# Ledger of designs, part 36: designed miniproteins, single chains, continued (2)

Each design is a single chain, and the fold is of that chain. pLDDT is the mean over its residues in the fold that is shown.

## One batch from the design tools (miniprotein)

Design m5304
Fold by ESMFold2-Fast:
Structure m5304 (fold): chain A 69 residues (1-69)
Amino acid sequence: MEERIKELEEEIKKDPNNVNALTELGLLYMERGEYEKAVEYFEKAVKLDPSNKLIQRLLEEAKRKLEEA
């Protein structure tokens, strides 16, 4: 997990508009229970691809988890 997060952070550093890398980072932070970071990455992904209903649903779930914590 940590190694994959580092790889995705390197990808985003090279291409900040990489929606796939942002979405995968959000999912990995969800798995870690770091919901604030998950929300941050999903919000960036939604801003870049606002028509993507899957990412919108992931953002809603991350926000729900954050509110429950």
Scores: mean pLDDT 82

Design m5305
Fold by ESMFold2-Fast:
Structure m5305 (fold): chain A 89 residues (1-89)
Amino acid sequence: MSKEEIEYESEIGILEIQIAVAILTEDVDALVAALRRRAEVYREAAEKIPEKKEEYLAKAEEAEAEAARLEAMPREEAVAALRARKAAI
């Protein structure tokens, strides 16, 4: 694992904690923001670590799609989705 890979994986780890906190606190806006930032970090990592480009771009697309899906939901449905995820933790 390169120094750059470790740095990106560390930033992703912090974002995973932020995602977990947003789910636990039912904060839809915080979850969407963390998912969009995760997508940005994976896109940057894909550019800097070409051997993992396909994997990182796929993860970026998944995070962006999840954020867009949550934003498109009525607030009550998005909160219900977070409650379901919280129950699964």
Scores: mean pLDDT 83

Design m5306
Fold by ESMFold2-Fast:
Formats: C-alpha cells, sequence, structure tokens
Structure m5306 (fold): chain A 56 residues (1-56)
C-alpha cells in the first residue's frame, strides 16, 4: 500500500544520504530495513552493504 511504498522510498533516501555522508552505521541500518521490506535474503543484504561501502 501507499504507506509501505512511502516507507520504502524513505529508507532508500536514508541509505543514499548515509552513503553521501560516509555514515556507515546509518547506511547499514537503512539497507537492513530495506531488506526486511523487500524480502531480501541475509546474503543479498550483505551484498548490498558491500556495494554501498565501495561507493563511500
Amino acid sequence: GSMHEQQLEELEKEALRAILAGDEAAMRRAIRELGKLMGWSEEEVERRIAEALKGM
């Protein structure tokens, strides 16, 4: 629903802001929460975190 869509968009924005700020802790939290909403595996979450770290 729209609330779930808004939560997803906000977490994506939070992850991007954290990457741009070099805030690893905030980035990791945002990506893990995205993983919960998207149904990602633990492996996919860790892969996404590793990709984000390369961009920081």
Scores: mean pLDDT 82

Design m5307
Fold by ESMFold2-Fast:
Structure m5307 (fold): chain A 55 residues (1-55)
Amino acid sequence: SLEDELARLEAEIATLERILALAERTGSVSPEELDAIRAKLAELRARAAELRAQL
């Protein structure tokens, strides 16, 4: 269902947000990798917004 897909996307977004926050705090990840994570988050957030619009 769309609700189940949205829940899965939101869980993935939360996981990546935790990873990004940790990477930013530790400084162990390159700026390029941080940009890649941010780009992925933006894509997932856009998909979640699209699914919410269909509910």
Scores: mean pLDDT 85

Design m5309
Fold by ESMFold2-Fast:
Structure m5309 (fold): chain A 80 residues (1-80)
Amino acid sequence: SARAEAARAVLQEARDNREALIETLASLPREEAEEAGERAVKTLLGLAEQAEAAGDPEAAAALREAAEVVREAAEEALRR
């Protein structure tokens, strides 16, 4: 589906740009980095719920994986 293709592109983008995301978040004040990371994860999980409700489990799975990549990147940035 077009939704699943878009979701896979988001996941690939998150994986390919993981280190750049970590560096960007690590350059921000801690509170701003925490808010940005939390907001990004929440957005991706919301999109995953919408995909699942629309009957697109492949899109939902890819978006949940993207959310996990972003969450791990944000956690890594906050440890630096």
Scores: mean pLDDT 87

Design m5310
Fold by ESMFold2-Fast:
Structure m5310 (fold): chain A 80 residues (1-80)
Amino acid sequence: SEEEKDLEFIRSTLERARGVLAEAQALKKAGASPEEVRMAQIDAEALVTLARIHAVTSNVELPEELQAELDEIDAAARAL
């Protein structure tokens, strides 16, 4: 169904966001330049925004677990 495809896209986008966030956190821990950390932060935030926009435009009700994951990633990215 279209709903299943939209949810799969959102899940895949959040998996990518988690990966980019983990990279940003690793860069920060390793003492990388503020610019490198900032670029990774922007990439993570862009993926979260993409997931949010897709959920709204596809008019799909986000499962509570997926909404919680999205909010967690968003908060962690903003905290970088």
Scores: mean pLDDT 87

Design m5311
Fold by ESMFold2-Fast:
Order: sequence, then C-alpha cells, then structure tokens
Structure m5311 (fold): chain A 95 residues (1-95)
Amino acid sequence: MSEEERREEALRLIDEVADAVAEFMQKNKDNLDKVIAASLALMQLAVTKIALENGASLEEVARDLEKIADFLEKNGFTDVAKKVREAAERIRELA
C-alpha cells in the first residue's frame, strides 16, 4: 500500500467513526450532556482529520483517536468508543 493509499484509508476510517458519533448524537438529542460530549468528540475528530490532511503521522492520528475513544467511553458512549478504538488500531496497522 502506498503512503497516499494509507492516508486515504485513514481519512475514510475517521469519516466512518465521525458518522457513528453523529448517529449516536441524533439518537440521544434529548440528553444535553450526551449532545455536548458528542459535539466535542466530533470537533476533536475534525481536528484529527485536518492534522492528517496536513501531514500528521498515522501514529499521531491513531494516538489522538485513542484519546477521543477514552473521552467517549468516560461519557457513556461505550459502543462508539469501541468503534473509534478499532479505527485507531487499523490506522496503526497502516503505519
């Protein structure tokens, strides 16, 4: 796999987990604490995506996703946190 192909796959994985967080937010829209937590996670994912597009290493991206997963788990988003961790592991395997 080329460096460009690895970067594109990592971007795809970030988009997939961002969609999962957004879906969780929509399902929990009546819970303000969960909406705030999901919104913060989406912002962190957006920052991670921008960093990757600007040349951040796949190792740094994986580490940032693990921090986002920890944040989501702490806020009760266990299933979504697992998906973010799985994305981080896949991105680390691409490095």
Scores: mean pLDDT 86

Design m5312
Fold by ESMFold2-Fast:
Structure m5312 (fold): chain A 94 residues (1-94)
Amino acid sequence: SDAAANERLLAQAERLLRELEALVARARAAARAGDVATARRHLLEAEIILGMLLIMLGVAKVIGDEELAARLQELIDRAEALLAEARAAVEAAE
């Protein structure tokens, strides 16, 4: 059923968000330690994951699944907020 495919896609998106959260935490820790180069690498990896989530949202919108798109948008909003905070921390450490 489409519902099973949507649940698998959402579970993958939730795993990607957890990976992004871990990378953002590592970026912030590196920034606090003054290791700006390591912080920037972790931010880049987190931005790649955000790109994957945005592609998944684009697919959900093209297939017209409004509920899936809304749930993916919530994960993306969380990812964007975390990345904005981490970028600010890295810029402050420069």
Scores: mean pLDDT 89

Design m5313
Fold by ESMFold2-Fast:
Structure m5313 (fold): chain A 61 residues (1-61)
Amino acid sequence: DAKELAEKTREIAEELKKLGKDEVAENFLKAAELGESDETIAKAALHEAERVLKEEKEKQK
């Protein structure tokens, strides 16, 4: 479901904002909005958001 994938991407974007990555988070919010109408975009956005969140959390010491 494209909308459910987009919602998960928005949740990750909020976590990125908490880490001070506002610009990256805003980009994922835009990608999630586009993904609501396209499941391929939604899947790609979620995958990239999860990758970036993991990388940013690893940088937090």
Scores: mean pLDDT 80

Design m5315
Fold by ESMFold2-Fast:
Structure m5315 (fold): chain A 67 residues (1-67)
Amino acid sequence: DPVRVRILNYLLENPDKAFSVDELAEKLGVSRETVEAAVRRLLEQGYIEEVAPGLYRLSDVLKEAIK
């Protein structure tokens, strides 16, 4: 899924920053529903974490793997 790859790459470029679904949708130029589906899959995979309500960041596990 190109959208999941694009979200993950954006978070890898900004590993210490948290983004909302709306911010990711605006950045990628895709619908909120498309981003919500991709975010849900990335959460299920453990690649991202919800650090505050509605705010998503690269997971600590994946951050440790890229060090």
Scores: mean pLDDT 81

Design m5316
Fold by ESMFold2-Fast:
Structure m5316 (fold): chain A 81 residues (1-81)
Amino acid sequence: KEEWERRAEEAKARGDTQLAADYYIGLAFQYLKEGKSDEAIKWLEKALELSPDHPNAEKVKKAIEYAKEGKFDEAIKALAS
């Protein structure tokens, strides 16, 4: 997780907000796999804030909805679809 956060900050420092958002989404995926929906939601929301026009924005929004309901498998499926 710390490595994903570091890579995201490096991408932001270079002005690559889409790549930084990709790392935030990956970090959220790790939290979903651990059943930590609150942490996953925070990182998914940060990804949307940083890159609202991201290609996966709609999938991220659906994953946030499922995570808020504690539906970890559905949230993971939404991100993977």
Scores: mean pLDDT 79

Design m5317
Fold by ESMFold2-Fast:
Structure m5317 (fold): chain A 76 residues (1-76)
Amino acid sequence: SELEERLLAGEPVTTSDPNDILAAYDLGRRLGRKLVITTDKGETFVLDTQGDPKAVYQKILEIIKANKRFTVRLEA
């Protein structure tokens, strides 16, 4: 997908769809890369995709519920 192609290139992708964030998390988990989420408020979250899946998933849900628009990228 275009989302996956951009993320694989290390390109930031801006989205308001929570499914795009979950897809970025799944891709990062498969590739062993960190997920970086920046919100409209200028907050940046760096998530270890190799951590406890339950804890990481809960953190992603907290970010999604508190914000409406996101920029996501994958980092080594």
Scores: mean pLDDT 87

Design m5319
Fold by ESMFold2-Fast:
Structure m5319 (fold): chain A 66 residues (1-66)
Amino acid sequence: MEKKLEAEAYLTGLAALAAASKAAGNEEAAKIAEEALRKAMALFESDPEKAIEIAKEGIRKVLELE
């Protein structure tokens, strides 16, 4: 159960990054964040641990690649 709460926190952070990237006019960063968010959300109910891993990687890619 705790893993779902942790996954929700990471998904929220990734969604915030996507919104901030769009607001800043960084379409590429927003696209990367949105793609990672979609993949993580698809796994949220079946495998929240994997959803966390995907969200973490998405956040990392946005921060490294903008």
Scores: mean pLDDT 80

Design m5320
Fold by ESMFold2-Fast:
Structure m5320 (fold): chain A 89 residues (1-89)
Amino acid sequence: SAREEEAERLLDRALEVDPEGTFTLLHGVLTNDEELIEAGKEGLKAKGFSDEEVDLIVEYLKELLETDPAKLIGRLLRALGRLIDKELA
């Protein structure tokens, strides 16, 4: 759907501008940890994401947890990889 494509684009952008906040958000959704979700949301907002964009990302990730958890885990592993690359740089 157009909303899924937009959420995927926002996630790709989030990973590029804030891999730490993106990882925190994905981890929070996967573990149902509201404190981690809020921390990830605030990180993305600090990097210029709007409330609407961040809410769309969270809604999409919660939908993925129910419909395609393997895709959510794949996104989490990509974010972890970017964090490892950043620490090694």
Scores: mean pLDDT 85

Design m5321
Fold by ESMFold2-Fast:
Structure m5321 (fold): chain A 65 residues (1-65)
Amino acid sequence: MEEIEREMAELAERLLEAAEEALKAGDLKRAFYSLIGAEMTAGFASKEVQERLKELKKKLEEALA
């Protein structure tokens, strides 16, 4: 069970990195899907990762406005 939680936390971090790169590239669809995946797995991640997710969600909302 702990291994699954660790894999989910690592996946959340990788998805946040992918979302950041997608946002910088202007690929809003990729950023959106990456952030959804990160949000689904962020419950197993650190508070720092959860705060980073919150920041990236705001950036995506601004880019979609």
Scores: mean pLDDT 79

Design m5322
Fold by ESMFold2-Fast:
Structure m5322 (fold): chain A 62 residues (1-62)
Amino acid sequence: KEELEAALVALREMLEKTRKKAQIDIKNSESLSEEERKFIKEQLDGVIALVEAFIAVTERKL
């Protein structure tokens, strides 16, 4: 159980790092229009919310 709790903490840290990297990559993408960047960011936020919900459900079952 402690190993699973540590793994969930590590997953949250990876998610945060991935979020930050993706935001930088989107901002620095010269090939994307402003509307395309906004759309991609909205999709990314949706995926992150889904993963966060999965983590929360898993933590509740610990």
Scores: mean pLDDT 76

Design m5323
Fold by ESMFold2-Fast:
Structure m5323 (fold): chain A 68 residues (1-68)
Amino acid sequence: EEEKEKEAIKKIMEELGLSEEEAEKALEIVKEAKGDVEEAVKKLQEELGLSREEALKVINIAEEYGLI
């Protein structure tokens, strides 16, 4: 649901210090990876400059909100 995506975006912003636009892109990358953790990590590192630890945090947030 739209509300769950907004909550996930807010949490990504709070935990990683990303802008709303960056958090939206991070969530989109994770959703597009369809549960492939290594693909999501790689794309998050390449497109947003996140560390592996930060990328895994985005994935965990998306999973927590039922988005993957």
Scores: mean pLDDT 82

Design m5324
Fold by ESMFold2-Fast:
Order: structure tokens, then sequence, then C-alpha cells
Structure m5324 (fold): chain A 112 residues (1-112)
């Protein structure tokens, strides 16, 4: 899908900007879903529709990637908790920071 190709490109271009805490959390998650990355992304998208109603999941996923890149560049030492909260704040999403993380992490595993 277009989103999957965009997520792969995002990882190639921006993942080096993520600090060690964020990378460790992401890699731990990617190891848990190893070999099932595409399935995990589709499941995450369906869960996100329930957790964050009244948004377009494809468009919101793309915006999450764009905002994530900006946040890690502007705040290289950001904690995982503050990172997800800042993504939620920047996008003005009514769903929880945890729901955003559950969508973002599988997308970042596509090139693992």
Amino acid sequence: SELQEQAKSFRQENYSKFNSELKQAIENFCNEIKGRELEAVENAKEEFKTACPNVNVEETSKRILEVASKIVEEQPEITLEDFLLKVQEELNLKCTALAIGKLLFPLLCLDS
C-alpha cells in the first residue's frame, strides 16, 4: 500500500534521528512481531479505527509519521511517554497517546 511504502521510506530517512530509548522500545516491539509485520500493521489500523473514531486512518498515519520526524529532530532527548503525548497534542487527536503508539510502532517495523 502507499502507506506501507511511505512508512518504509520514513524509516530509511528518519529512524537515525530517534534516540536510544525510542529505538530500544521500537526494536523490542519489532522483535515480538517478527515475520508478521504486514499483519501487525493491518491489525493496528483496525484497532486505531475503534480507538480514534472519526478520523481517516490512512491520512492520520501519514500525519503521525510527519509529526514524529519533526518531534525527534527538535527534541533529540525526548522520552517515549513525552514523544507519544506530543504527537497526540500536535495532531489534536481525541484518542490516547497509547493508541497512537500502537499504530506507529508496527509501521516502523516494516523494514526491520
Scores: mean pLDDT 85

Design m5325
Fold by ESMFold2-Fast:
Structure m5325 (fold): chain A 98 residues (1-98)
Amino acid sequence: MSVEELIERARELLEEARKALKEGDYDRAIDLLHEALVLLEEALKQPLSREQLEELLELARELLELAKEVLKGTENITRAIGTILRAIGLILDLERLL
């Protein structure tokens, strides 16, 4: 899968996660955020332009904010915390490459 395809799919998953959060479906939201996170981590393994790094950083920050919202309403605290920690790690890795 190309970096552009990974970024586009991750963006779609983040939009679906926002809809799940609005519906109060925290389990679906965290599943979608986890899938998006995996795609963003996969993109980071490939050669990236500065523009792609900046776009990945924006998406990773959005994912972190959505995961923090899931944490406020979910009973699956461990999954939400795990996603938050991985998102922070991804943000730090992306900032080091910029």
Scores: mean pLDDT 87

Design m5326
Fold by ESMFold2-Fast:
Structure m5326 (fold): chain A 78 residues (1-78)
Amino acid sequence: ELVRVEGEDAVEVVRRVMEATRAGKAAYGVVRTAAGEVTVGVGYVTPEGEVEVEASGGGIDDADFEEARAAALARARA
């Protein structure tokens, strides 16, 4: 299952993405600031078994959201 988390608070979004990733689910988060900036974070598990989030930001459109979903699924399968 793919989990999407969205919000304005980056800390809360990252926390929820990490929780879903730790539970063995594919997860990504979208943070939209009041200034209109968008950051996407994808949860993954390192070879050492640690849970981390990769983030990219600035002017992200619908294509970047689909890429983030695909990346989350690929990482969950690795």
Scores: mean pLDDT 69

Design m5327
Fold by ESMFold2-Fast:
Structure m5327 (fold): chain A 66 residues (1-66)
Amino acid sequence: MEMVKIKIDISGKEQYLETVKDIIFVNDGRILEENDTEIIAEVPKSQVQLIKESLETIGIKAEVIE
């Protein structure tokens, strides 16, 4: 399965950290790095759009990094 890395900016939205992790986990992703302002996760390429849409419902933006 092709995996991609995504960067998620949670600055000012740290209360959603667990929700973001849950969205990644239920879409077969894994957390690679986390800090107070961002999460880097590895997710199936086929799930990227769904993850982005789920994150946008809580006002969080994600971008694909290679």
Scores: mean pLDDT 82

Design m5328
Fold by ESMFold2-Fast:
Structure m5328 (fold): chain A 74 residues (1-74)
Amino acid sequence: SKVEELLQLAEEYRKQSKELREEGRQLAEKLKAEGNDLEADRVLRKYDGEAEGYDIASQAYERAAQQLLAEELQ
């Protein structure tokens, strides 16, 4: 159903957010180990910012699924 599709998209975006935060963390740790603290901080902010976008999208898909369910139950 469309509701299931929207919920699957929400879950996928949540997963992408988590993976992106982990990728940013690993890259930042590598840069810090190389003595590049400034670039490490910059990378972490960029990845966290992108991940926040995925979190917002996930929430939007969840809300859309709930709205569609409410419409189908009328």
Scores: mean pLDDT 87

Design m5329
Fold by ESMFold2-Fast:
Structure m5329 (fold): chain A 78 residues (1-78)
Amino acid sequence: SMPSDSDINVALVRMIAGIGRATGKLLEAAEAAARYALKSGDPRVQREAARLALELAERSKDPEVAERLRELARRAEA
């Protein structure tokens, strides 16, 4: 069975977050994922981007980066 557009967009957001984890570019990856999710107009994709931003915040050793990631999570669900 073919994945839905929603399933593809969730996979793409997860891939962007994965690149952030692999490169240490957590904030840049979260910003890209949130921008993609907002443009999709899909609440499921937006919730996944928010969830991933919170996961990246937990991985951050910089408190300022962690705070910005939590702010991105809130904005991704708007």
Scores: mean pLDDT 84

Design m5330
Fold by ESMFold2-Fast:
Formats: sequence, structure tokens, C-alpha cells
Structure m5330 (fold): chain A 70 residues (1-70)
Amino acid sequence: LREELERALSPDRSYIDSRPSLTPEQREVLFETARKLSLIGILIDAELAYRKNPTEELEEVIREVEELLK
């Protein structure tokens, strides 16, 4: 989950930036939407994992993702 969070914070933009029909503003909207959806998925997975095996590491991931979704 920590690794998934790190990937969500540093995603490769090349495939979005190579879209010839999109404006720069539309590319930014798509990028932010994809990032937010990834963060929501990580939050759900972290909360489910925490319910099964509560650890300090999972608490930190949940806290960080909640902060990023504000």
C-alpha cells in the first residue's frame, strides 16, 4: 500500500500529454481525476487491510491519503 501511494504521487504523465485532441486544461483535469481515483482506491484498500491486521504503517497511510484528498 505504501508503494501504491508513492506511485500515485509520482505518476507518469507521458500518455496523457501525448493526447493530440486535448487542451492543456483538459489534460490537467484528466490527470487530477485519475490521481484522486487512485488515492480513493488506496484509502479503501488501506482501511480494509487495517481492519484485518491493524498496524501503525497502515494508520499512517490512511492519515496521509485522507490529508491528500482534502
Scores: mean pLDDT 74

Design m5331
Fold by ESMFold2-Fast:
Order: sequence, then structure tokens, then C-alpha cells
Structure m5331 (fold): chain A 73 residues (1-73)
Amino acid sequence: SKKEIEELIKEIKELLKKLLNNPNIDPRLAVGLALRLIGLEIDIELGLLSEEEAKKKLEELLEELKKLLEESK
């Protein structure tokens, strides 16, 4: 559902804020992931991704963010 996509985007944004404020993480990695989210949000808004494909790509981004945050502890 659109609500699931919105919740995924919200969770990703919260993790990106943590990543961008973490001095132990390369800021180039943080910026690259933020740009990737922006691109996904644009593709979703323009209808270039199906709901299923959007969820998959957002879940993949979320997992990459979780891994980076875990590795930076």
C-alpha cells in the first residue's frame, strides 16, 4: 500500500539523519545514500516504479543504512 511506502521512506529518512550526524561514517557514503532516496522518491512520484518495485528498492536502501550504522558502532 502507499502507506507502507510512506512508512519505509520515513524510517529511511530517520536513519539517514543518524548517518549524516555520525562522525565515524564517511560523509560521501551518507550523501550518496541520501541522493539515492531522493531519486527513488522522484521515480515514485513520476510513476516510473510499480508499488512492488518501489517497496523492494526502499527495503534494499533501508538494509544498507542499517548495515552502515551497525558497522559504525
Scores: mean pLDDT 84

Design m5332
Fold by ESMFold2-Fast:
Structure m5332 (fold): chain A 59 residues (1-59)
Amino acid sequence: TVEVAAQLIQKETGLSPETAREIAELAAAGDDEGARKLLLEAGMSERQAQDAVRLAKEL
């Protein structure tokens, strides 16, 4: 669920609810690269971005 993924991303990264939701929507659509790029632009490391995308895909 996008809402659950957004909450998990927010807790993992500390990003705003709006950014976390956008990332969760991209991951739900299968756009892992798009979600990763947004995380990197928000100041996350490559490892943190990969972990957050994985977390979103695990519901």
Scores: mean pLDDT 78

Design m5334
Fold by ESMFold2-Fast:
Structure m5334 (fold): chain A 71 residues (1-71)
Amino acid sequence: MKAEEYNEKGVEYFEQGKYEEAILYYRNALGLDPDYAEALANLGKVYEAQGKLERAAAARARALALDPSLP
């Protein structure tokens, strides 16, 4: 599975409210491509949904450093 495919699976799990699985798939995407800004942004979103605001902020900051256009 490619980094993009892991990111896609992470989004599917996030949409289902399966945050632990979403995190696992986003981390697998980042294992293949550590500079995958979209996967970092998505990881930030799942941490925010869990109330892990410091982890969310760290992931978002790194994503924005790689791609400032990310939401």
Scores: mean pLDDT 83

Design m5335
Fold by ESMFold2-Fast:
Structure m5335 (fold): chain A 85 residues (1-85)
Amino acid sequence: MKEAADAAEKAGEHLLKASEAERKMEENKEDEKLVEELKKEYEEHRELYEKYREKVRELLGELIDRASEEGMRLVKEAVEKTVER
């Protein structure tokens, strides 16, 4: 789970940097050159956020799939014990 936590932390960091760039673009919308530079920073951080978010989803997806299989097994076992009465 450390890998998922590390990926989530990096995703959050890049999301915050992307949001900061977007906010600065709004505050400096009259400065076309600065907006263009900030847009590039926003795009870079959004791309990294998506990359790390996808990694977290992949790692958690494996955990969720494993938990779902175990959950289904427990439900089936409970039903079978009820029918055996």
Scores: mean pLDDT 74

Design m5336
Fold by ESMFold2-Fast:
Structure m5336 (fold): chain A 74 residues (1-74)
Amino acid sequence: MKKREAVRLLVAGNIAYIAGDYKTAIELFVEAAKLAREAGDEETVEWALSQLRKLAEDHPEYKEEIEKAIEEVK
């Protein structure tokens, strides 16, 4: 259950990112990473974190927020 929910959040985050809703994308990727970690799904954790890092590279204005969010998940 939790693993499937983490994957759904990851997909939703990618949809928000494509739509240009970067704030929502960050929140969804963070929740996906947290839920995946709780489920023991390290592959989904790393995928969500990689999407956050990519967003920080593409949109430096969110870099500090994303770095803080990544530290919270780890």
Scores: mean pLDDT 82

Design m5337
Fold by ESMFold2-Fast:
Structure m5337 (fold): chain A 55 residues (1-55)
Amino acid sequence: MSDEEVERALANVREVAKTLSPAEIEALKALARKHMPAEAAERIEGVLDEEIARL
């Protein structure tokens, strides 16, 4: 994917995460680790950790 596509995808994950509880965010992190390549999972976890820190 291009860097712009990655940034757009991460922005979408961030917006969705704002609507989730901490428990749902943790479940989403686990799902990403299970189904995504390590690099993609790490980026998604970073975004989700930012949203947990805001809560």
Scores: mean pLDDT 75

Design m5338
Fold by ESMFold2-Fast:
Structure m5338 (fold): chain A 90 residues (1-90)
Amino acid sequence: ADKEVIELAKKAKEAAEKGDFEKAKEYADKAMKLALTNDLSIEALEEALEYLAEAAEKAEEAGDMETEIHFTMAMMGVAAELTAKRREEA
């Protein structure tokens, strides 16, 4: 699951860099779903979140506010899981 969430988030970033925001949103949704439904490592969640943040930045640079909001929502899901795991290790 760790490798899958990272690869999906990376694909979201790569699609966003190419301007394919439909594919980028699809990959972001899949990454968020994996994060919410699987017990992933902190490292995998952090790396996935970084790629999703870069995808959101590309949407913002393109002026696609709907896509930027979509990535932000996916990031919130991943960040919630990351926050929960970090709290248990504190």
Scores: mean pLDDT 82

Design m5339
Fold by ESMFold2-Fast:
Structure m5339 (fold): chain A 65 residues (1-65)
Amino acid sequence: MVSKIAAAALIAIGYQFEGLLESVEVKDGKIIVSYRKDDPKSKEAAEELKERGKELGVEVEVEEL
């Protein structure tokens, strides 16, 4: 019903609003997020998003800051 990429993007944006991710970008059918390496909660959120993306069939690319 909803686009899988849109669903994954909304989850990522939620993490960004919680201050867990620094950026969220949707590009070429994938989601690109950045996390803070010095913040274990930020890293955990990025890894959780990758796992949720796999369930949805959406590619999630993570960048370290």
Scores: mean pLDDT 79

